# Ledger of designs, part 39: designed miniproteins, single chains, continued (2)

Each design is a single chain, and the fold is of that chain. pLDDT is the mean over its residues in the fold that is shown.

## One batch from the design tools (miniprotein)

Design m5326
Fold by ESMFold2-Fast:
Structure m5326 (fold): chain A 81 residues (1-81)
Amino acid sequence: SPLDEFNKALREMEEAIKDPEKLAAARRALTRLASAAQAAGWSEEEIFALMTELARLALENKDLPFEEFEALLEAWVAERE
């Protein structure tokens, strides 16, 4: 299910990202995305699919400097608002 895929991606992201500031930035981006998508009338299934993509993006880019990491996630969310 989309929820199961999201829970798996979230766990992998949280296990791999050891920097607490990066993890906090990723969590803020996920919260912002979920709120924006819900306000736009997206289905629960579509919201979990988008959140899964964002969690994977954070995981794939975890080695970027913090400012670049945060900016990347914020830009990705903004493009989908």
Scores: mean pLDDT 87

Design m5327
Fold by ESMFold2-Fast:
Structure m5327 (fold): chain A 60 residues (1-60)
Amino acid sequence: SLDDLLARLVFAGVSGDEEMALKWLDEILKQPLTPEQREDLIFLLKALGFEKGVEKLEKA
């Protein structure tokens, strides 16, 4: 589920595991996201300081 993927992304991000965070972000981006969910995801990635994730989401 999207919530499970978001939880995995947050855990990887907080843990500093950039490779796993990018993997979970890729899985999230395969899901149908609402505009609000996409905005929340951008906010979350910025809060985690995950610049590569923000760049990837802006290109998607």
Scores: mean pLDDT 80

Design m5328
Fold by ESMFold2-Fast:
Structure m5328 (fold): chain A 55 residues (1-55)
Amino acid sequence: MSGEEAAERARRAAEAAGGPAAATSVQGLVKDIGEKLGGEAAERAAERAERSAAA
């Protein structure tokens, strides 16, 4: 439900995989998704980012 939490989670995953620049980019994208489509959409985007970073 929290778009901010989803954005932070995605940022952390992106930072682990690509560093701070990637983290900032992904955080902004997930936050925008949360603002436009809602917290559940942001949460799903964050989950995808985490899985992509883990691969």
Scores: mean pLDDT 74

Design m5329
Fold by ESMFold2-Fast:
Structure m5329 (fold): chain A 83 residues (1-83)
Amino acid sequence: MTPEERRKALLERTKQDVERLESEIENIKKLFKTDPEKALKYAKLLERDVEFRLSIAPNFARKDYEKVLEKVKKLIEEIEKSL
C-alpha cells in the first residue's frame, strides 16, 4: 500500500466517523420529540465521545469535530430548556 493510499484511507475513515457522529445527533433529535430526558442523557454521552475524538483528531479533521461538538452542545442546551 502506497503512502498516498494510506492518506486516502485515513481521510475516508475520518469522514465516515464524522458522518456517524452527525447521524447520532439526528437520532437524539428524533428521541427528543418523544423522550427529552433520555435524549439529554444520550446527548451528554455523545458530547463526551466527540470531546475525546477531538482530543486525538488529526489536524485536517479538527474543524469538522469542533463543528459536531458545537452542534451537540447546542442540542444539549435546547433539551435542557425544554425540561
Scores: mean pLDDT 84

Design m5330
Fold by ESMFold2-Fast:
Structure m5330 (fold): chain A 79 residues (1-79)
Amino acid sequence: VEPEVVFFAADVPPVGSEADARAAAEAAGKSEVLKKIFGEPAKLEVVGYTLNPGFAVILARDLNHPEVEVLILAPSARR
């Protein structure tokens, strides 16, 4: 099974910590975009995140579809 990668921008508060990344992934999993892609709300677990000036990249995995990786682009609290 080859992992599928889904990329989308999340309209969430700025991410500055692992807790913020987890909150952003939870909000993204409840989005209409991911509901449309998976047919159900995604239960996203954060695999890792990177904080850059102006933007954060969060790598998450859907617990219901562990073969799928989700890349989330969010605002960063890092300046």
Scores: mean pLDDT 71

Design m5331
Fold by ESMFold2-Fast:
Structure m5331 (fold): chain A 72 residues (1-72)
Amino acid sequence: SNEEVIKAVKEALKLLREGRYEEALAVLEKVTDNPVVAILLREVRELIAAGDVEGAIKALEGLIKTLEAEAS
């Protein structure tokens, strides 16, 4: 459900802000049955590998806004 995905993305955001990148990616892996999350997980991995943690955070924040709009 979108609510389950939103919860996972919010947990991943918290972990990213704490520098816990592997744990953040593991949380997102659990909800990759959603194809938008599967695509975004690849992008987030690439951004983290490039040292662009702020870009990764912004991408996940954008997904939350989109999913919350769809859940309305």
Scores: mean pLDDT 82

Design m5332
Fold by ESMFold2-Fast:
Structure m5332 (fold): chain A 61 residues (1-61)
Amino acid sequence: MIPVSAKQVEEALDWLERSSAPDEYKKQGLESLKAVLPDVDASEEEKEKLKKRIDELLAKL
């Protein structure tokens, strides 16, 4: 069981976006967040918004 909330995903995305970490590390983090999205305690609309943000960040790498 993965106790992941929409807020935790948003905070992780904010950190990755602002981080000076290597692209490889950011990509790995984004892929991990995308993988857990179906199990996130959030509405379908919130999950869609988070998925879109992850896809946008992955496209920039």
Scores: mean pLDDT 77

Design m5333
Fold by ESMFold2-Fast:
Structure m5333 (fold): chain A 87 residues (1-87)
Amino acid sequence: SEELLKEVEKKIQEIFDEYRAKVDELMENYSEEDFRKGALELLEEARQKVEDIMKEALAKHPGNEKLERLYQESLELLDLEIERVKK
C-alpha cells in the first residue's frame, strides 16, 4: 500500500540522515584515516539496519515490487558509499 511504502521510505531516510549527521561530525573532529574507519563502521551499521527492515517488510509483503526496488536502490547507494570511503 501507499502508506506502507511511505513508512518504509521514512525509516530508510532516517537511517541515511543519521549516517550523514555522524559522518559530518567525524569530518570535523578526526584525521582522514580515523574518518575512514569511523565512516566504514557507520556504513556497516546503516547497511545492517536497511537489510533488517528489508527482510521484515518483504517477509510480511512478499512480491511487493515497489518495496523490493526501494530496498535494492538503498543497498546500492550504501555499497557505492562504502566503495567511495575505501578509496
Scores: mean pLDDT 82

Design m5334
Fold by ESMFold2-Fast:
Structure m5334 (fold): chain A 71 residues (1-71)
Amino acid sequence: SSAEVVLRNALREAREAGDEATAELIERALQAVQAGDYDAAIEHLERAIEAAKDNPALRAGLEGALAYVRG
């Protein structure tokens, strides 16, 4: 899905930046999307967006993933 592609890219970017806390939240969101649990995916994505507030590029990617998950 488009959400999974964006989340995989965001996960890679968070890991490359050394932001393990945000990476864990993105990984949880990706797992929730793969399980079809969109409520859990939204919760984890909102937390990841807040954690990434000092990284505008990562935050924008996560906001895009949130839009795809919401439909």
Scores: mean pLDDT 86

Design m5335
Fold by ESMFold2-Fast:
Structure m5335 (fold): chain A 108 residues (1-108)
Amino acid sequence: SYVEEVRKNAKEAGLSEEEIKRLVKLLIEAEIIEAMATMQLWVSPPSPEQRKEAEEIIEELDEYLEENPVLSLEELEELLEKARELVMSLPEAARYIARQVVEQILKI
């Protein structure tokens, strides 16, 4: 499975069992948040104001990732919590943040 491949790669990279457990939890939760945000976009299309605010958050995250290309497990957990809070208000931003968390995990 996809989860087992991530688990194997993390173990080969030297992560502890507890770190692997946290990483797998983050991966699953990020996929759920991305799905929830996608559903929200279909049910309630964003206003021009919501799109602009989402674009500003996305730009800020992109600038942060340019300066910090490899995030710690704690930073990934903080980003995902931010995405969770934004699912209903700014689903485009929530989906983008969740996707970036997944991409960071896959780089391990």
Scores: mean pLDDT 87

Design m5336
Fold by ESMFold2-Fast:
Structure m5336 (fold): chain A 81 residues (1-81)
Amino acid sequence: SSMDKQIELFEKLQKLAIHELLRRGVPQEELDAFAARLREIHERFLAGEISFEEALEEMLREAERVDPAVAARLRALWEKA
């Protein structure tokens, strides 16, 4: 379904964001805080409180606060999907 594809894409981008930030040497405390923020966004999306587009825009804003290059990569993958 369209919802299943949206959930799959969100989870792929979330995993990629965490992996890229870890690879780039982001401090563990900052990485943990970022992961916690993404979990909150994911839960709100699954609960139907925010749309898929709103959830991805929030994920990109959180990624950009940590590393703008990672945010740009995530946006490019979203636009290609």
Scores: mean pLDDT 88

Design m5337
Fold by ESMFold2-Fast:
Structure m5337 (fold): chain A 75 residues (1-75)
Amino acid sequence: SAEELKKELEELLKELKELMEKTDNEELKLEAEILIGLAYIALGVEKVTGEVNEELIKKIIEKLKELIKKIKEEL
């Protein structure tokens, strides 16, 4: 459901923000900032249109999981 996707997105954003405090890799921090921005844009689209773009949120979730894994492998 849209609500389950939003919850997963919010949980991944929280995890990513915590990992950003643990890494000194400026390139990974920049990638994280870009993905966080895109996530907030996707959530903002719902506020304007009244509709959740589930496909966009799923793609962002996939990219967040990839980045989180990459940061954890560097730590």
Scores: mean pLDDT 84

Design m5338
Fold by ESMFold2-Fast:
Structure m5338 (fold): chain A 98 residues (1-98)
Amino acid sequence: NKGIELLKEAFTLAKNGKYDEAASKINDAVGNLKTFLNTNKNWIVVLEKGAVNSFKKTFTPVQENSLINALVKEYGISKNEARTVLKLLTYLVEKMSK
């Protein structure tokens, strides 16, 4: 899955401290981050609760906060929206990458 490979590349960039590049690649992987959030507002909150464990396994707290800040700065989403997206995307990568 091309989208999952783009997300894996983004997560590798974030783990290497390249947070702006990681944020850009996340936006590309979902087609457009603002559109993705607006289209999926009603179900994202429900799915986030199922995804909480995957997020903590993927990033350190420093990497988490830095990537959230990059997403907020570059794409104008809230910190809560950025955290929700990262929880969902880390869960998706975990479930589809065996």
Scores: mean pLDDT 74

Design m5339
Fold by ESMFold2-Fast:
Structure m5339 (fold): chain A 58 residues (1-58)
Amino acid sequence: SMAEYVREKLLEAGASEEEAERIARLMLTEHPDVAFERAVEAIARASGLSREEAARYL
């Protein structure tokens, strides 16, 4: 599922298990745009990438 994919990408980038699970759960609600933005921010923070690069990585 998309939620599982996002969770795995966050963990690969170095995000915490708690953060990855929280963001993945947002993908299962009516807030996919919020979930995507949170995922991009988390990947950028964990990996040191810019937000633009993090969005391309996801």
Scores: mean pLDDT 80

Design m5340
Fold by ESMFold2-Fast:
Structure m5340 (fold): chain A 66 residues (1-66)
Amino acid sequence: MSQAELAERTGLSPSTVSRYIAALQRVLREGSATALAAARHDLRTHYGLSDAQIEALLEAARARLA
């Protein structure tokens, strides 16, 4: 999924999408389920993202690492 498609899907700016994907890619590279759960919680609590927005960003981060 492209950065523009993600911005449309999440309602976030392309710049914001890029920042969140970069952060999630770091967490995914660590391979820790605990770190991933903490990142999901931070996105919900500190950035006010919905679970649907978080899942869309995670799908993109995983696809970009593949």
Scores: mean pLDDT 75

Design m5341
Fold by ESMFold2-Fast:
Structure m5341 (fold): chain A 90 residues (1-90)
Amino acid sequence: MMSFEELKEKLKELTLQYTKSTDPKEQEKLIEKIKELIKEMIEQKVPLEKLVEVIHEMMLIVEENATPEKQAKFKEMINEMGTEANEYFL
């Protein structure tokens, strides 16, 4: 089981790799890995405040390093994950 700090650091690393990637297939693989790690944090019952902190840091990386199109796609993925998390906790 990965610690919260390890999950946070890996998510930040994968997010940065996503912003730098020019290959659509690589971008899709990175998004899937990011989704997998976010689900792991939810399964570990990480406090909502900590999850929001991680998402905020990821969004800063995307906003500083990605094109507007990549930013929009990433934000859509985060919104979808947020909806899934709410359904999971119902």
Scores: mean pLDDT 78

Design m5342
Fold by ESMFold2-Fast:
Structure m5342 (fold): chain A 89 residues (1-89)
Amino acid sequence: MEKLKEEIRKLREKYLELLKKKEGLSDEQAQLIQENLDKTLEETDKEEDLQKLLQLGKALLLVMEGHSVEEALSLLSEEQQKVIRESEA
């Protein structure tokens, strides 16, 4: 689970850096968002919930990189289907 939490943190860091560059997000605002994520990750023990956070992080990063919302949602849906298959197997 630690590796999955670390991947989620890294995706959020990339997302926040893009927000700073493209949308003018302040360092203070980015730090607050990151601290809230860290608290959520410390309190989250379920792999299913962590996988959902990972998928969301990937989708948000894709949108910020210039991909369409529809493309990002499609990828999120595919990853959600994959998680469901793994939990049913």
Scores: mean pLDDT 70

Design m5343
Fold by ESMFold2-Fast:
Structure m5343 (fold): chain A 95 residues (1-95)
Amino acid sequence: MKLERMYELGYEIGRELAEMEKAGVATEELQKKGAEYAALVKKETKTDEEFLAFYIGLAEGILEERGASEEEWEELKKEIEEARKELAELEKKRK
């Protein structure tokens, strides 16, 4: 399913961005990399479901790699939960 592919893409990107941040890469470089990935996602995603799957992957990748503080973890976890809820609702309307 293309949704699984979008999730995997997001997960890989999220982990890479978190690794770069942990390594002390300059914010300017992180912003450039983020912009490149945003352009790639916009090119690859055709539906809201595909974009949401990517977003879920991105958030999970960041959470796992960053070793975030409890506050950052809770914030990202909440975003993941909301994104999954929206994805499920969109799928339900089409079935």
Scores: mean pLDDT 72

Design m5344
Fold by ESMFold2-Fast:
Structure m5344 (fold): chain A 68 residues (1-68)
Amino acid sequence: MEKVKELRKKAEELDQQMEEARQRAGELIRQDPERRDEIQAQLAGEVSKLTEKRDELEKQAKELEKEL
């Protein structure tokens, strides 16, 4: 059970990082609208990588839960 809790906690941390990245991007766009496309492209890349890592951790947690 502890390992499942650790995996879910890491997944939640990645979800938090994605939300923080979106908030940062929004603030940067507000401060410098001319960089909107550049900032959105960087955000899309960052979120894509974090989503992939989060989904892998959730998959591992789900598989461990099935063995209980």
Scores: mean pLDDT 80

Design m5345
Fold by ESMFold2-Fast:
Structure m5345 (fold): chain A 108 residues (1-108)
Amino acid sequence: SSSLDRRQQELRQRGLQLLHEGKVKYDNEEYEEASKLFKEAARLFESVNDHQGVGDSLGNLGSALYKLGKYKEAADAYNEAARYYEKSGLLEKAQALQANADKLRKLA
């Protein structure tokens, strides 16, 4: 791989690491820490054009924000995640997150 390809792989691996660390924090009910890790993971995946990685990170961010009672921010994160899933061809995942966002808007 070129030096650029290697850097992209390292950034993607770091994104995956942060996504997994965020899930561990979420499972431990550390939702503020999980939210921060998911935001950082999304930025790393964006930098390497990994649309599915951005979608996964923002979807998990939405779930953490929901647990924090931040319903409007959670709905926004779910809708943004859905757009990235659409870019990845993952239409069923996109539709599920849009439905979750619509439910949260009614609770806000």
Scores: mean pLDDT 91

Design m5346
Fold by ESMFold2-Fast:
Structure m5346 (fold): chain A 116 residues (1-116)
Amino acid sequence: GLEEVLIKAGKLILELFENKDYEKFKKELTEELGLSEDLVKAIIETLKLIENEELPEDKDLYRMLSAIDYILEALEQLLKEAKKNKDEETVKKLEELIEKFKKLREEIKKRIEELK
């Protein structure tokens, strides 16, 4: 079901943040989970923005916001699962990563309001 797909996507996003294996990430999310190539590309781009402490270009704000919303949904489902399993190390990593994406989301929303 959707919950299982989100948990697996969350695991892959966490793994990508740690190992930077973009080829494996693209293959598993497109071929195994059926996500669109555009969404997977946007997810990779948002991870690079977090790493470089950068904002997206104005033309990409809404696309990146959509990708972040998917990332947060996936990571929050994985966090719920990790808490059930008492996996304290994974919980800590996920809470830190979720906070970074929430911060980027708020910065993007602020930039969108400034462009109105």
Scores: mean pLDDT 85

Design m5347
Fold by ESMFold2-Fast:
Structure m5347 (fold): chain A 85 residues (1-85)
Amino acid sequence: DKKKEEAKKLVEETKKTIKDNSEAIAKASSPEEGEKILKMQELSIKSLDEATKEFQKDPEMAKKAKDQLTAGMTALRDATLAKAA
């Protein structure tokens, strides 16, 4: 039970990170690129929802997925903001 709650918490935290970073990237991007980023956000959230059942069985996999996704989003955000004037 606690492991399932921890996995769900990791998924929720990952969704928040996706939303926050996607909004920042979209704001710093062109309107066309911003729309693409927001659409990618929706697909990423849907993929996490579908993976939630597997993450509840393997919390270590959930943690790795969060770490990889967070690192990728942070790198993309920083690169986009560095180019924004």
Scores: mean pLDDT 68

Design m5348
Fold by ESMFold2-Fast:
Structure m5348 (fold): chain A 95 residues (1-95)
Amino acid sequence: SAERKLLEQAQATIHSFMLAAIRYVETGDEAEKAKADEKVAQVKEIAAQSSPEVQARIRENMVTSLDLVLSYARKIGAKEESIEWIEKQKEEVAS
């Protein structure tokens, strides 16, 4: 149940990341970008406390979420700087 709780915490944090990232790509609001960056840091902290199996699932969920945000950003014609930021986050997480 400890592993399940860490995965659930990571999933909730990734969801919060997605909401902030979507608001950032829609508005260009640096405050939403700062919230998204904070949630990325929190996901990394949860992953560091997790087993390798749970870490892999967290990475997979984060990559999926970044792909969804990136697709949405491109669809709405978000600023190039916003798209580049999402692409950089995806590259860093996939590494």
Scores: mean pLDDT 88

Design m5349
Fold by ESMFold2-Fast:
Structure m5349 (fold): chain A 97 residues (1-97)
Amino acid sequence: SNLRQRVMAFFDRLVSETDDPKLLVDRTMSYLALLFQMGSMEYGVPMSKVLQLLNDAVKQMQLAMKTLDPSAIPEETRKILLDTVDRFLALAEQALK
């Protein structure tokens, strides 16, 4: 399953429906948290590591919202989202071994 592609498809749809950076970040994090919780149960990734990844992503997105122009938030959120998904997939791969 290409989790990366699914998450990016969700994000692209969300960006097409809202120009509110706070709503974009909040909805993205809620979706990511749901997917990672399901993946944690399915692949045996410890929830403590999942929560750490989600907290890191929230911290990065909050920093971006504080330091960047609103017009730059969608692209920065996309980068943080992709990195976070890639980090989760690495943990899932390790858990399956």
Scores: mean pLDDT 81

Design m5350
Fold by ESMFold2-Fast:
Structure m5350 (fold): chain A 87 residues (1-87)
Amino acid sequence: SHMQAEEDARRGAEAARRGAELVLAARRQGPGRESAQRYTAGALLVIGGVINAGLAVRRAPESEGAREGLERALQAAREAGLDVQPF
């Protein structure tokens, strides 16, 4: 349904944003094991968020809310310096 796709895309965008925040925090911390772990966790959240938002758009391509969620997730990926394809 449109409502479910919008909610799934919104959650995907939120995960991608949280992931981007971790990646940015890792960059501010500088090189190190803890920073690398934070970067990896953030990158996985960004990738998962983009993929989940992309899946929501595929299920409901007519949903403007789902497409906006995917656009926000992709923007978070760009800010994190990650090139992620939503399938």
Scores: mean pLDDT 89

Design m5351
Fold by ESMFold2-Fast:
Structure m5351 (fold): chain A 76 residues (1-76)
Amino acid sequence: LADEAERLGERLEKEAPEAVKELEKEVGRLLKEGYSYIEALEKATRRVLEEMDLSPEQRELLERLTRLAVELLREQ
């Protein structure tokens, strides 16, 4: 799971580097507002998908990475 999330993260960084930067910025903002990391990640991902003009492939990659990251955080 962790290795798969790492590989997907690398792919997202290559395919949609601006989406990664926007996601990181939004997660940081939500954490400052008092959301948990899981809540911040889920909300940030949804906003990036809604606000950014991403290709279907980039959207699928981001959604898949977020699901794996949330699962990893819940299992730890």
Scores: mean pLDDT 78

Design m5352
Fold by ESMFold2-Fast:
Structure m5352 (fold): chain A 76 residues (1-76)
Amino acid sequence: SAVPAADPSADPKAQMEEIRAWLESQIPSLSPEKQRRARALLEVIDEVIANLDTYTETEQKNQVEVLALAARNIQA
């Protein structure tokens, strides 16, 4: 299963929640090192979502792209 791709036309919060759910679903299949990295990224995603309203629309879209890339790097 592929990492959810960043889509500039979609809702940023919904995309972040999809990345979070996908990453969480992958944890049992990862090595112990990748599981640690994945859990750290989940904490970052939760913090970004909690503070989403403090970002501009452009910054929110950039956060989705950054988080999607980070998730992809853990899976690779």
Scores: mean pLDDT 82

Design m5353
Fold by ESMFold2-Fast:
Structure m5353 (fold): chain A 88 residues (1-88)
Amino acid sequence: MLDPETVEKAKELAKKILDYKKNNQEEGNKLLAELDKNDPFLGYYALLLAAKEEAKKEGREEISRLTEEEIVELAREAVARREELRAE
């Protein structure tokens, strides 16, 4: 499983992503671009955590019911897909 420090960083980034989505889309896009370049796994993981938090507030059970383990797996799949597309 992920290191607790990585989980904490992802949760903090998820909060920033949600804040920027509401108040400053330009800064949100910069943050996502930076994460995609430097740590794509952390970026996708934070995005999925943000999506789950929004889904809980909106009653979207298909996303809000995702387990922590499922979120990590989806983030890894997203990174793998990104690498495959970049290699072609």
Scores: mean pLDDT 78

Design m5354
Fold by ESMFold2-Fast:
Structure m5354 (fold): chain A 67 residues (1-67)
Amino acid sequence: SEELEKEIDAIINDPNLSVEEQVKRLVELMEKHKLSAREKTRILTRFMEKHGISGRELTNLFVKAKK
């Protein structure tokens, strides 16, 4: 859990990554660790709070990241 939290923190606080790149990295991390729906929601909520984005904007970023 501490290792996962460090990886999440590194992604969302990386000034060299665009918001779209951060979303892509988070998706890859969630798939790698086979996270539960609750854990995924926690990570995504933290990301939304960090960037001040809505759930709709997050959905748009997810669609772009999967292309």
Scores: mean pLDDT 78

Design m5355
Fold by ESMFold2-Fast:
Structure m5355 (fold): chain A 106 residues (1-106)
Amino acid sequence: MKGEEGAKLAEEGGTKEGSKKAGEKAKEAGRKAAEGGKTPESSGAGAVAAGSGAFAEMLGTKEGGYSAGRGALSAAVAAERSGEEGKEGSKKAEEGALKAGEAAKE
């Protein structure tokens, strides 16, 4: 949700390539979080790793990556917070990253 809005703002600023890259990184972060969800013990670790990667990319791009990275981080934190049912949290992280990627594609 938040990542999607940020990616659209970056594209409207004339940084379509930056938005695309930010969305791609957010999608990858969500994919890794979803993989962690297959194992209860690793779902939280996968989500945190995905969020950290998105954050690092956000710091590198400073534009579209910032908003998409924040969205992916928010989803990863939610996944970790859902540690008791980490599978649900990982799914939310993946969906957030996918939306950010689709927004960047526009």
Scores: mean pLDDT 49

Design m5356
Fold by ESMFold2-Fast:
Structure m5356 (fold): chain A 77 residues (1-77)
Amino acid sequence: DELRKKLAEIEEEIKAKMEELKKKYGADHPVVKDFYKKWTQPVAEVAKLYETYGLSEEEMERLLLELLEKVKEEEKK
């Protein structure tokens, strides 16, 4: 359940970034669509990996932190 909470927190961060991009660039801007494909879908894939393979807590935490770092770098652009 701890890892599911982490995934939910990451999803909320990504939703917040989406809202910011939507306000900054507009809903039809390619940046918003690219963000969805780059971050929203990969987070869903990580959730599936957790449920399918039963990844260790350390592995899941590492993957989630890596995703957060990439989201922050994408925002910098």
Scores: mean pLDDT 68

Design m5357
Fold by ESMFold2-Fast:
Structure m5357 (fold): chain A 56 residues (1-56)
Amino acid sequence: RRYVARGDHDVGDAAPLRAGDVLEVLEFLPDGRVRAYVLSTGEVVTVLAAALEPLP
C-alpha cells in the first residue's frame, strides 16, 4: 500500500518525514499506527495512520 505524508513528522530514530514523502505500508498496528517503508530514506518507520494520505 502506498501513501503520502500529509506534513512534516518526527519519527524518532529515523530521518524525519516531510510532506509529500511516499511510504509503503507494511502492516497496521493497534492505536492507529502503521509500520511503513519510506521510499526516500529506505528506512522502516512507525507513524500514525492519520499522518498519511492513500495514493489513488
Scores: mean pLDDT 74

Design m5358
Fold by ESMFold2-Fast:
Structure m5358 (fold): chain A 105 residues (1-105)
Amino acid sequence: SDVEKLKEILEKLKEFFKSEKGKKLEEDLKTVTFSDQVLEYPVSLEAFEVHVERFLKGYTKSDLEAPAYDLSLSTPDLKKVIEEFLKEIPEELQPAARRILPAIV
């Protein structure tokens, strides 16, 4: 049931990211810069899909298991961007997005 629910959530997220608002947010995430140091975050729907699909295809090999991304270790700017992005995702998709999105940075 959890695997089936994750697949359903992934499909709903794909639909959201196809919207004008979702496309804008994905592009904004790719081009985020931080203070005096230019750090581009290659966050994309494709990266998100690959991460989730690998997880859903069964037990991930340990070399493919990303460590849990701890937002408390993020820079203030990265945390703010992720939190703003999460606010734009439909409420019903928020729990899945909060779990997975930080891992695709």
Scores: mean pLDDT 50

Design m5359
Fold by ESMFold2-Fast:
Structure m5359 (fold): chain A 100 residues (1-100)
Amino acid sequence: SIEEVWKQLFEELDKIIEVLEKHMPLYAKRIREEKKKMEEKWKKKDYKGVLETLDRIAGLLHEAVLQLEAENPGSPIVKELKKLVDKFLELASQLKKLIE
């Protein structure tokens, strides 16, 4: 269901934020702010706003991965972050298909 994908997406995003808080706290803060906006849009049934916020989060995650990889190439933390981001993007794609 759309509610189950939404729940899984939020849980995955929380895992990403926890990893980023330890290594990239400014990215964690920005993503947390976008997550809050996305949740507010969802509560208002502003699905266009949800998708726009989701795209901004995806962009921030892409930047964070590139920066962390450049600073710590091949490290276990980069591999962990990439795995979490890939799962988030998979869930985001599923949510977009359910909203469309």
Scores: mean pLDDT 88

